# Designed miniproteins, single chains, part 59

Each design is a single chain, and the fold is of that chain. pLDDT is the mean over its residues in the fold that is shown.

## One batch from the design tools (miniprotein)

Design m2172
Fold by ESMFold2-Fast:
Structure m2172 (fold): chain A 88 residues (1-88)
Amino acid sequence: KRDEKIDRLAELLGVSKEEVQAALDERFAKYGLTDEQRDAFLDSLVRRAEALRPVLEGMRKLREESTDPEEQAEIDAALEAFRRSLLG
């Protein structure tokens, strides 16, 4: 179900479900997608995020272990870049 896929994408990206839903709604409106195309697009995003899971988890672990503000900022910027590349 679409809602479960949105929950999974939010979990993988470390963002709120509401942020994922808003970004998807904007993109769906921009492209004029049908319900079937929306589901296919969401499936593609979930697969891409799942493929990146070890990298995303590794980066979050480094963020938790880091005491250097500059390193923390670089990790936060990289995680935000992944979010933007997937959600726009």
Scores: mean pLDDT 79

Design m2173
Fold by ESMFold2-Fast:
Structure m2173 (fold): chain A 87 residues (1-87)
Amino acid sequence: MLEEAEEYNEKAVEYGKKALEALAAGDYEKAAEYLGKAIEYARKAVEAYLKEMKEKGASEEELEEIKKKAEERLKKLEELRKKVAEK
């Protein structure tokens, strides 16, 4: 349920922090790796959250709005990962 989404979100934040630390240290390869893991867990958190909202009776319009906003945020993170990997 929400607990699963929260756990995935916590892992996404943890890997995001590790990515920032690696960037500060000039370790672009590690930073790109951690960003990849952060994106993976963020995606899993969104999937778990959408499933929970659907089970609680959220409308298709509400689910689509949440999905669209999450997809836009994930695309921005993926672009950042690509830029870091090109360093």
Scores: mean pLDDT 81

Design m2174
Fold by ESMFold2-Fast:
Structure m2174 (fold): chain A 76 residues (1-76)
Amino acid sequence: MDITLGVAAISVGVVALLLRQGKAEEAVEFAREMAERFRDDPEAALEMLREVARRARELGAEEAAEEVERLARELE
């Protein structure tokens, strides 16, 4: 659904903002909560988590990226 894709994109933006503020624990928690809300569309949740992990690595937040990648594996 278009709204699901839009919310996923916004969620990635929010996580990136939290990571830039040094709030890695809150960023991971937010990603987990959003993945749970997207359980009716696991493909969108998985894509969102993968994009979050990629963004976290670009920002140097390796530990946060690893935790989000673990969440993505739990969805597969």
Scores: mean pLDDT 76

Design m2175
Fold by ESMFold2-Fast:
Structure m2175 (fold): chain A 55 residues (1-55)
Amino acid sequence: MLKEGYGLEEVTIEEIFEEYLKENEVDIEAAKKILGKSREEAQALAKELGFKVVE
């Protein structure tokens, strides 16, 4: 493998939360609460995954 830009991709907070939903099996209700309040958590997840979160 040469060099794939997986960790350099910019993702939206919504996309990060979609992955979070799939990984943690949380409900839509929980996701909505997180989406509105935990923008910082989304950014933390993106950083750990190597993504750059955008507005």
Scores: mean pLDDT 55

Design m2176
Fold by ESMFold2-Fast:
Structure m2176 (fold): chain A 65 residues (1-65)
Amino acid sequence: SAEGERMAEAARAAGAAGDATGAAVVAKQLYDSGLITEEGARRAIEAGAAGDAEAAAKWTVEGML
């Protein structure tokens, strides 16, 4: 979907910018919308909390439905 594509781009941009919190926020928004797997959301949020922006973005994008 167009919304899913925009969220994927937002997650990738956050990862590239070193914004671990921003990438995790995208994962949370996708989870609340039912657009990401539980595993992907969990891993992205854990990585975000650890300050790992690249991992948070990776799990967000890979977990998308």
Scores: mean pLDDT 85

Design m2177
Fold by ESMFold2-Fast:
Order: structure tokens, then C-alpha cells, then sequence
Structure m2177 (fold): chain A 83 residues (1-83)
């Protein structure tokens, strides 16, 4: 639906903004801040994935893509915490 697609797009846009902020924090040696930013980005994308799955089904391609994106962001957060 238009609503689901719009919310997914908004979530991905916000997550990209937070990921960019996290990248800058990481480059500046602010690893704990970077981890928090990546974790917040992952949370937003995960919520969008849940909404897509709820309205369009668990196997919907968009839900799968959003879940994969959330995992990537969580991995970046873990990397930042280990730095």
C-alpha cells in the first residue's frame, strides 16, 4: 500500500541520516556515540520491517530487505563498540 511504502521510505531515509552521523562519529573516534547512532538506525528500520510484514506478509521482499538492513546496522554498532 501507499502508506506502507511511505513509512518504509521515511524509515530508510531517517536510518541513512543516522548512519551518516554514526560514520562521522566513528571517523572522529567517538565509538560509543557511533554505536548508539547505528543502533537507533537499526531500531527504526526494524520497526518498519515489522509494519511491512504485518500488513503485506512476513515473506514480502520489502520486509526481507528491511530486516537485512537492520542486521547490517546492528553489525556496524557492534563493530563500533569493539573499536
Amino acid sequence: SEEVNRRAYEALTRARELEEEGRRAFEEGRYEEAAKLYEEAARIVEEAARLVAEKAGEDHPLARELRARAEELREKAEEARRA
Scores: mean pLDDT 85

Design m2178
Fold by ESMFold2-Fast:
Structure m2178 (fold): chain A 57 residues (1-57)
Amino acid sequence: VEELRKKFEEALKAGDVETAQKYAEELVRAMEEAGAPSAEVMAEAIRLGKAIQEAKK
């Protein structure tokens, strides 16, 4: 999970929105597999999506 978060941030800094989106999806899936509550998973997914939208502008 921590490694995926780092890769996501690196992709965003590089302007690689497509790669960042893939890591965001992997991170959400890893959280679900770890048994994180649905509310926590949704909150993280929303946060990652907003970061990607901001990076696109």
Scores: mean pLDDT 78

Design m2179
Fold by ESMFold2-Fast:
Structure m2179 (fold): chain A 79 residues (1-79)
Amino acid sequence: SEKEEERRKVNLLVSADILDVAADIEEEFAKRLEEEAKKLEEEGKEEEAKKLREKAEKLREDAEASRRAAEELREEAEK
């Protein structure tokens, strides 16, 4: 029915929005880790800085995956 189709589309769009919010949070945490890594590099703590940059990179990769999943859900909702 049309109502079932509308509910399906709403559920897909809500799921996409949740993934975008998750990506925003992951990108914000990555940015903070990168800022902290820069401070550690200025202090000569290269090994500690490298670990934070690796964590930030993982968060950015997870955010990109979440954004791609959100786009796929939105494309599915348009069908």
Scores: mean pLDDT 90

Design m2180
Fold by ESMFold2-Fast:
Structure m2180 (fold): chain A 75 residues (1-75)
Amino acid sequence: DAARAAAEAAEKQLRDITAAGKRAVAEAPESQKPELERQLKIQDTKAKLVTLAARFRAEGDERAAEAGLRGAQLL
């Protein structure tokens, strides 16, 4: 199903974002690590909210999906 494929793609994207962010933090100078960790946390939270919204849409819960997307926009 297209909805299942989209949810799986979102999961993979979330893992890739987290892995890339962790590498960037590890390679950064100590003075920049707190800022990069803060940015990584915001991006990870946004990705999780978008993934959760896609899952709610696949389940037919459009209102929960819209709430998740609004939450992502506020970050």
Scores: mean pLDDT 76

Design m2181
Fold by ESMFold2-Fast:
Structure m2181 (fold): chain A 66 residues (1-66)
Amino acid sequence: SPLQQQIQSYLDSLAQLDDSIAMLEKQLEEHKKKGDEETAKRVEEQIAVLRERKKQIEQQLQELLS
């Protein structure tokens, strides 16, 4: 079903975003431990962008399932 394929595509995108966020959160902790505040801030900004994208995809998925 085209609908099932679209749902799976959103779920795959969410899984990839979760993996990317987890990787960046690990990198953020390492940079904070090293005192690299400038790189830590840039990683925090990247995490924020990915979290916002995740919220948008979750909203689109919810609307599709409603």
Scores: mean pLDDT 89

Design m2182
Fold by ESMFold2-Fast:
Parts: C-alpha cells; sequence; structure tokens
Structure m2182 (fold): chain A 75 residues (1-75)
C-alpha cells in the first residue's frame, strides 16, 4: 500500500539510506495521487524531494518539488 511505501521510506531515511528513502517516498506519492489523496501525495513528494537532495540527486529533488507544488496549487 501507499502507507507501507511511506513507512519504508522513512525507515530508510532514519538509517541514512537517502536514495532508497527517496525512491520509496516517490512511490508512495504516486500511489496516493492515483488514489486521489492529493494532499498526502503532495506531502510524500515533498519528503521525497528532501531525501533526493540529501542523496545528491538535484534533478529528482527538483521534479519532486514541482509535483508537490502542482498538487498543492489544486487544493
Amino acid sequence: SADDYARKGREYAEKGDYKKAAEYLEKAGILYEQQGNLLTAALAYHEAAEMYEKAGDKEKAKEMRRKALELLSKL
């Protein structure tokens, strides 16, 4: 489930595996978005952006921030 991916992403973040944390949080965001839970999807994309930034992936961080902003602008 989306919640399972979000939880796993946060567990990886706690262990310092920012790349895996970001990937799981991005997957959570996609699933929340598909379910129509736009606010929770935006929050997951925001968390994914922070994790991609910590992992050194600036392009993915930018993409995730854009997705989060786009969803928040529709609320």
Scores: mean pLDDT 90

Design m2183
Fold by ESMFold2-Fast:
Structure m2183 (fold): chain A 82 residues (1-82)
Amino acid sequence: SGQEEAGEIVSLAFIEAEEKYGRVEQEVKDKMGEAAQKVLKEEKDAREAALKAAEAIAEILKENGHEELGEEVKRRVEELLK
């Protein structure tokens, strides 16, 4: 489904961003995963769901000292949606 595809895109973007900028704490990953899942369940359009989930993830990452990693997640999601 489109929601499954959006979730996969966001997951791939995060894995690549974490590889580039370093490991994120499990507590932060749990928070960002919860926020992303909420967006993915509520957004009907897969493309919009992926973009909004990336924004939610980036905000949590920024609040926890990972601002550059969060910006990389957003950039990679945009690239994967081409």
Scores: mean pLDDT 85

Design m2184
Fold by ESMFold2-Fast:
Structure m2184 (fold): chain A 65 residues (1-65)
Amino acid sequence: SKGEELSKRARTLIEAARRRLAQGDTGSASELLRQAEEYAREAEELGDKEGAEKVLKEVEELRKE
């Protein structure tokens, strides 16, 4: 579904954010996490509540690091 595709796209952005954080690029990582959060919200609106919740949890965990 489109919701599942958006959740998958958000996960790809999370992986990119992790790499930027490992490089000390917190600014780029923050922007990638913001985009992942936006896609997760859209995924939830389209019915992928579980996928969206998992993405949002990872975004919050990465923001704490």
Scores: mean pLDDT 85

Design m2185
Fold by ESMFold2-Fast:
Structure m2185 (fold): chain A 60 residues (1-60)
Amino acid sequence: MSAEELEKEARELLEEGRRRGELPERLNDVGTALALKDVERAKEIGKEVKELAEELGLSF
């Protein structure tokens, strides 16, 4: 997955998590990293967010 695709996926997951209130505050770190355009940080946090989403029964 490219950095751009990962950022889009992370953003969608962040919005879903905020709407449901089921995802931990760690998703806020993804939003912050994306706002700062820190792609490397967003990638690292995005991977953890993806693992959390899989734990919640979400698939990508």
Scores: mean pLDDT 61

Design m2187
Fold by ESMFold2-Fast:
Structure m2187 (fold): chain A 64 residues (1-64)
Amino acid sequence: SKEVVRVELLILLLEIARESSLFIAERARANGREELAAENERAARELEEEIEELKKKLEELKKE
């Protein structure tokens, strides 16, 4: 269904955003920017939670 495709695309985009946040956090720590690293690690955790909720929604949509 069109809704399944939209949710799959949203999950992909959020996974990219999560990886970007983790990359920024790693570089921030390497440069001694501990607060910026912690902020991006927190953002990555929030994105992971959102991704897991969307994966649950996707499973429900596939069952119909």
Scores: mean pLDDT 88

Design m2188
Fold by ESMFold2-Fast:
Structure m2188 (fold): chain A 80 residues (1-80)
Amino acid sequence: DVRRIVEARTPEERGLGVTRLVHRVQRLAERDPEEARRFVKRVLEELERLGVPEPLLEAVRRALDSTLEQSERHPGRVLD
């Protein structure tokens, strides 16, 4: 998944890589929000080590953080 983002030659391929990461974070957050947060941190650290451009790193970070927030908000606060 991280490799798909780094090796992406088109915006479409990059989007697919991000979508797979988002989906994985959603599944982890449903099981264990702490593991999901740890996974996001590891992914972002790996992307930074691979030297991806800062704007791309920020975009991925925003997408994954938004996914974590949505997963945490819906189960606890929205469902009565």
Scores: mean pLDDT 72

Design m2189
Fold by ESMFold2-Fast:
Structure m2189 (fold): chain A 67 residues (1-67)
Amino acid sequence: TPEAQRLTQQGEELRRQGRLDEAIRLYQQALALDPRHAEALRGLGDVLEDKGETASARLVRRRADEL
């Protein structure tokens, strides 16, 4: 959806700023609107890896691969 895409882009900007927890919230909001939004799943995986949560990042990336 356009709203999920906008939230995903805002999450990507927050991730670039190092505001990782805020980025996670925006990616999760995007996924609440569109659970199959590939860009939001990849962004969430990237942020989780940035936080050092590599196991969680791997699970989210597998979900994106299943789309």
Scores: mean pLDDT 86

Design m2190
Fold by ESMFold2-Fast:
Structure m2190 (fold): chain A 92 residues (1-92)
Amino acid sequence: GERAVEFARLLAQLAKEAGGSVEVRVEGGEVTLTLSGLSPTQITAVALRAIGADLDGIPTEVEIAGDTVTITLRGLSPEDARAAADAARRAV
C-alpha cells in the first residue's frame, strides 16, 4: 500500500520535471497514471523505473503509445488506490 502511494507520487514528479503532464484515474483497487508530453528518452526512463519497481507483489502494467506512458497498478485496496491517486495529483 504505502510503497504504491510513494511510487505514484514519484512517477508524477518525474513527468512534471520532464515538462510533461499527468492524468490520474481510480477504479476500485486500480490506479492508472497517464504521463504525456515526454521525449523518447524520458519515456524509456519512466518505463524502466516502473518495470524495476518493487511494490511487494502489486501487479504493475506499463504501456507506451507515442509520447505517452500509461502505468496501471492493480490489486490495491480502494483506500490505498485513492491515497496513491491523491499523492500523484499533489506532486509538484
Scores: mean pLDDT 78

Design m2191
Fold by ESMFold2-Fast:
Structure m2191 (fold): chain A 93 residues (1-93)
Amino acid sequence: MEIERLAIQADFLLTVGLVLAEMGEYDEAIDAFQGATDLAKEAARLAGNEEYAKKVEELGQKMIDAIKQGNIEEARKYALELRKVVKEAVDEA
């Protein structure tokens, strides 16, 4: 898979997860965020940046933990930071 396609798919799943969380569908939001994190981590690794892959994993976990606590605002904050990390990893490839 091309790095750009993985990054786009990850961003799409982050958006879906945030919408599901806003609707109160927390289990589905967690599944979407996990999928987004896995795709983003793979994109970072394929770009040759293990440090960005680690940051993606850390942010993904914080995002999921925020949803488990019902803190949608905190989850959105981590989702935006994860988008930034993925963009930096892809741009440096």
Scores: mean pLDDT 82

Design m2192
Fold by ESMFold2-Fast:
Structure m2192 (fold): chain A 66 residues (1-66)
Amino acid sequence: SEADAHLRRAIEAARAGDLEAALEHLGRAWELTTDPERRKLIAEAARAALAGDIEGAIRHAEEAIA
């Protein structure tokens, strides 16, 4: 899905240390997602990214894809 593509781009950006790009992709994935459980995981990934927690951002974004 387009949401999953944005989640993959967010993970790639976070691994590169580009948390600004990661947040942009997480925001787009959140807009494209209507499932509340998946939205919760995307929001948790975004909170981790805002806190500078790269590992947490990646983990939650990966869970949102799975």
Scores: mean pLDDT 87

Design m2193
Fold by ESMFold2-Fast:
Structure m2193 (fold): chain A 65 residues (1-65)
Amino acid sequence: KELERKIASLHAALGILKAGVDFTKDLLAKSTGEKKKQLEEDLKKEEEAIRELEKEIKRLEEELK
């Protein structure tokens, strides 16, 4: 049950990160200049964090099989 709880927690975190990405994309559409560059860097880091989290979820799901 510990693995199931961990997977559920990571799915919740993934949902939060995806919402953050959507918010950053909306801000990017409304931004120019230096603010736009900063948001593009933030978006890149957020997308990388999502990929790492998805990889961890997949690893833990394989452990449940």
Scores: mean pLDDT 82

Design m2194
Fold by ESMFold2-Fast:
Structure m2194 (fold): chain A 92 residues (1-92)
Amino acid sequence: PVLLAAEMYLNKGEYDKAIELAKLLPEDSPERWLILGRAYYKKGEFDKAIEYYEKAIELDPENKTAWRLLAEVYRKKGEFDKAEEYEKKAQA
């Protein structure tokens, strides 16, 4: 399946292929946006990763994984107050 293939390419470090596969998923799928966010995070494009994680949360606000990933990216940017805020949302 497309989602599994995208995850496999992320694990292999083939981020552009993971992005291509994620774009085949529906726009109303939180999984599409999580894979895109993770791929851009691994490429060091933290602002894009944030945008995609926020889209996933808009579609599924109860997705604790997306909140945790947002906390991680803000921590990498040195925005520790935001990281702590989102970490609390992930643990709620």
Scores: mean pLDDT 86

Design m2195
Fold by ESMFold2-Fast:
Structure m2195 (fold): chain A 56 residues (1-56)
Amino acid sequence: SAKLKEAAREARKIEDEGVRRAIEGQEEEASKQTREKVEELAKKYGVSIGEIQKAS
């Protein structure tokens, strides 16, 4: 639970940065980087991406 909540907070920060970059005109690259970072975050915390999405 604690690991999942921490992963969800970090994933939200990654997603917010991705949205900012997309607004700046780098939508495709921002989307790709966001996906990669969230996948690495899930792996780092030992949780699934689906679990992070539900916790967000």
Scores: mean pLDDT 76

Design m2196
Fold by ESMFold2-Fast:
Formats: C-alpha cells, sequence, structure tokens
Structure m2196 (fold): chain A 68 residues (1-68)
C-alpha cells in the first residue's frame, strides 16, 4: 500500500541520514536523533502523522542539533 511505501521510504531516509551524521556528530547526538526517528517511525506506522510531517520533524531535529 502507499502507507507501507511511505513507512519504508522514511526508514531508509532516516537510516541514510543517521549514517552520514555519525561521521560528524557525537555518539550522544546520533543516539538522540535515532531515538527521535524511532518515535516518528512508530507514529507514522500507527497513522498518527503523515510521511511529510515525520520528515519535517526529523529535519527540524537535525537542524537543532547542528545549530547547537
Amino acid sequence: SAHDLDVEAFRRMADRELAELAKTLSPEDVARLRAHAEELLARLEAGEISADEAMAQFGAAVREIRAA
């Protein structure tokens, strides 16, 4: 279904982004972003948020960490 494709797309995007961030961020910051991505993935799987909302929230968390 389209929902299953959205879940898979978010998972793959988050995994790729976290792998790249692990090259430059501390292990603590990567762990925080991973935990946040897992929460967003769970909410997306439950149909509580859209894929666009999940991606926007994850992107905002990444920007917050990078700005600190």
Scores: mean pLDDT 86

Design m2197
Fold by ESMFold2-Fast:
Structure m2197 (fold): chain A 79 residues (1-79)
Amino acid sequence: LAERIRRALERARRHVEEGLALLEENPDDPEAVARAIGYLIAAIGDVYEAELLIEKDPTAATPEELEELEEIRKALGMK
């Protein structure tokens, strides 16, 4: 379970970073904006997976992983 939570958070962070990078580098490119939205939607899915796994066993997540989840949620506007 701990490994699944870590992988979900790693995917979420990567998707957020890629999506935000596309928006920052190509704000006037509709194709880049559409791809960025795709990455951010994928990140939201990864966050929900991590939350579901943590709900099943709250002790499987470290305090650092809980903080990472909180930061990703803020970046996605989910808070």
Scores: mean pLDDT 79

Design m2198
Fold by ESMFold2-Fast:
Structure m2198 (fold): chain A 93 residues (1-93)
Amino acid sequence: DLQQLLQDLQQGQILEGNAQRHLTQAQNYLQQAQRDPNNADTYLQQARDHIGSAIGNARGMMRLRVTRDRGRQILDEARRLDQQVRQVGDQLS
């Protein structure tokens, strides 16, 4: 069904845009934690909150056949960024 395909593509684009914005914010907060270790706990928590939102949007994309592969890629990127946040947190402890 072409109409359903177009609706799923539009929904997928919204979810991808949201996921990308959250990943960018998470990366910015991770960099702020590294530059300002005295406030690192606050920045790392903000990074984790944005990573969680990116994961949610990526999982939404994976429920749509037309964006499933892209959603998986974004989910994997968000998980790698979460691992980096944990490593930086450990180093700054």
Scores: mean pLDDT 91

Design m2199
Fold by ESMFold2-Fast:
Structure m2199 (fold): chain A 67 residues (1-67)
Amino acid sequence: AAAISAAIADLTALKAAAQAAGLAALAADLDATIALLTAALNKSPATKAAALAVAKAAIATATAKLA
């Protein structure tokens, strides 16, 4: 789904920013969220929705921490 691909792109950019800022724990958390979304691509709509909700929360948290 386009929404999952967009979330992976956003998380990848935030992971790069976290690594540049020296926030290793945040970068690791973002990497784990990317893996979760990638695993969800071939799963049920409910699993995709749950993974996307986790990604949206992670994007919001990372954006706040990198501000």
Scores: mean pLDDT 81

Design m2200
Fold by ESMFold2-Fast:
Structure m2200 (fold): chain A 60 residues (1-60)
Amino acid sequence: SAAEAAARAAAYARAGDAEGAGLGSVGTQMSSGNSEAGERAGRYAVAGDAERAEAWAKQA
């Protein structure tokens, strides 16, 4: 789901893994659910903003 992909992207961002965050971000775009919240979480995760990524992942 978009929520699971977004949570993974946020977790990678929190760990400082930009490559993992990028892979999780792609997952949010391909998943069902609240895709807008998931895509936003993925964008913040790739930018290294783990706090915002986590906040948006909760809405996915």
Scores: mean pLDDT 72

Design m2201
Fold by ESMFold2-Fast:
Structure m2201 (fold): chain A 69 residues (1-69)
Amino acid sequence: VEDGIAALLRAIGNMALKEGDYEGAVKLYEKAIELRPDDADSWRNLAEAYEKLGETEKAQEYRAKADAL
């Protein structure tokens, strides 16, 4: 089910963030959002990954998307 796959992708993205693989985390969260675009947690986690990459403007944009959900 798409819901379960999205949750798994988010979990793997969280592991990538923990390991310092911020680019990998971004890709995983983006896939999770493709499956569940209304999952505010995935948008917040994507924003966090971009913040870790130093892309603060993009991080702010995605946090705003999460807050709108």
Scores: mean pLDDT 81

Design m2202
Fold by ESMFold2-Fast:
Structure m2202 (fold): chain A 60 residues (1-60)
Amino acid sequence: KEREEFVRRVIRETAKALGVDLPDEEIDKLAKEIVEKYKDMSRTELARAAVRAVLEKIES
């Protein structure tokens, strides 16, 4: 739960920095996918994955 909340926070902050408004449902979905995919990753690696996911979402 704590890891997922951390990833949600990074996604939210990244979207804000890029001027993008992501709905809470999308943030939750991305956070769950990242935590499940990178379950053994450090916080730094989770943050990197979260930033990449936001960038891919808005550039698609």
Scores: mean pLDDT 78

Design m2203
Fold by ESMFold2-Fast:
Structure m2203 (fold): chain A 85 residues (1-85)
Amino acid sequence: SRETILRQIGLLLRIMGIVLDLELLVKKNPENEELKKILEKAKEIYEEAVEAFRTEEDEEKALEVLEKALEELEKLLKEAKEIAK
C-alpha cells in the first residue's frame, strides 16, 4: 500500500541520518581507524537497505529489511559515539 511505502521512506530517511552522523564522526576523527571501519560497515548496511527498498516487490519484506538495517545502524552509531569520547 502507499502507507507501507511511506513507512519505508521514513525508515530510509532515518537510516541516511545515521550514516551522515557516522561520516561526521569520522570527519572529526580522521586518524581513528576503528571509526572508519564502523563507517564502512554502515555504508554496506545502507546499500543493502537501499537495494531492498528499490527491488523487493514484497512491501512487508522490504519493511523488515529496513527495520533490521536501522537497528544495526543504531547499534553501530552507539559504538562509534563511545569510541569518539
Scores: mean pLDDT 88

Design m2204
Fold by ESMFold2-Fast:
Structure m2204 (fold): chain A 70 residues (1-70)
Amino acid sequence: KALELLEKAQEAYDAGDYETAKELLKQAIAEDPSLRPVALAGLAGIARDQGDEERAAELLEEARAEAARQ
């Protein structure tokens, strides 16, 4: 289920496996679009950790906008 994908993404992130974490977050959005704000925030965190602060800020703002629409 989509919540399980978020949990697996967090485990991958904690292990430093950013590629797997990103794939799982994208799968969570595909399975349950209502999780988009949470998944986008997760992607923003990964982008920040990878040094892409511009992308991280963009994703975080998108997450905020999506949360406001729910």
Scores: mean pLDDT 81

Design m2205
Fold by ESMFold2-Fast:
Structure m2205 (fold): chain A 83 residues (1-83)
Amino acid sequence: ANAYLAAGNAALAQKDYTTAIINFSKALAINPTNLTALINLGKAALANQLPALAISAYSQALAINPSNVEAKNNLAIAQSLLA
């Protein structure tokens, strides 16, 4: 879990969104409530033009932490892209 999270974060920092999504998905397969992985998966998905995946990730993040402003704002953006 931690190794995949670290690899996902490194890929996200390099703007390698495809590699970030793969690694965050693997981290979440091990720990589905990892808030950091959910938020960063949402960010990578939005940057990679995958709004449905971003909606799923941010919705799960908000189920864990309903007050997360970043997840709320980015969920609204992702939802607007499914017009």
Scores: mean pLDDT 88

Design m2206
Fold by ESMFold2-Fast:
Order: C-alpha cells, then structure tokens, then sequence
Structure m2206 (fold): chain A 70 residues (1-70)
C-alpha cells in the first residue's frame, strides 16, 4: 500500500515538471509570435501541448495507483 503511494507521488512530481516545461514552451511561443516567427511559435505551441498531454497521463496513472492503494 505505502509502495503504491510512493510510486504515485513520484509520477505526480514528474507531471508537475512536465506541466512547468509546457508553460515554458507556451511563453516561448508567445515570444516567437511577438518577434514575428510564426513557424517557431507553432513548434513551441505543439511542444507545449505534447508535454501537457504527457503530464496529464502521468496524473491519471498516479490516480489509479492511489485508488489501488485504497
């Protein structure tokens, strides 16, 4: 039970890191857009989306482990 909760906590920490990185890419996308680099802006937006989806999947996995521990 405790081991599953520790694994869930590790996954949540990784998800936080991915969400933070996603936020960084969104900021970068806006910077590129202001600079007139539409291609770089779109690339950064796509990266942000991918990181956000990955973080969300880790959160779902952590939730399932927490349910199994209960």
Amino acid sequence: KEELLRQAEELRRRAIELHAESGLYRMLSQSYKIAGDEEKSKEAEEKARELEEEGRRLEEEARRLEEEAR
Scores: mean pLDDT 84

Design m2207
Fold by ESMFold2-Fast:
Structure m2207 (fold): chain A 59 residues (1-59)
Amino acid sequence: KPLSEEELKILKSLSEEEIQEALDEAADRIEKEKITDPEKRLEVIQEKLLELIEKKRKE
């Protein structure tokens, strides 16, 4: 499911470091689980970005 406009605005307000940490966590999971499917890789990345957005929304 694609990110909403509100979620994208929150994501763009995040620091480059916070986004990079979320991407690094996604990359680590992809590597550990040996996910080669591009669609599944994108889902893991989106899941980690959504977790970061939700964390910021609660702060």
Scores: mean pLDDT 76

Design m2208
Fold by ESMFold2-Fast:
Structure m2208 (fold): chain A 60 residues (1-60)
Amino acid sequence: DRNERLAEEAVKAIEEGDGERAAKLLEEAGLPEAAISVKENVEVLNEDGIKSVADAIKKA
């Protein structure tokens, strides 16, 4: 599924601190509000936050 690939790539981008790449992947998944939030908060996202982002992309 395309959304599973987007979720995996977004998780990797967040783990690498690349908020701009993570935001772009969230926009491609149809989650522009989540993209803004992740771009602003990438440095402070914990494991639960990262999982929540991945689950949101998979549901999109």
Scores: mean pLDDT 79

Design m2209
Fold by ESMFold2-Fast:
Structure m2209 (fold): chain A 64 residues (1-64)
Amino acid sequence: SITERVAELLRAIGLLIEVELNPEDEEARREARERIEELKKSEDPFERAFGEKLEKQLREVEEE
């Protein structure tokens, strides 16, 4: 459902914020990467596209 999709996206965004606030937290980075990979494997094209965008954003956060 759209509600479940939105909740999943908000969780992924929350993990990305945690990575940005605590970039040395390897566990948070791992969880963010795993969540992004799950989104990219989704049957929903919206979730796949969002996962791709989050992956790019996570790489940029890790580089800075």
Scores: mean pLDDT 73

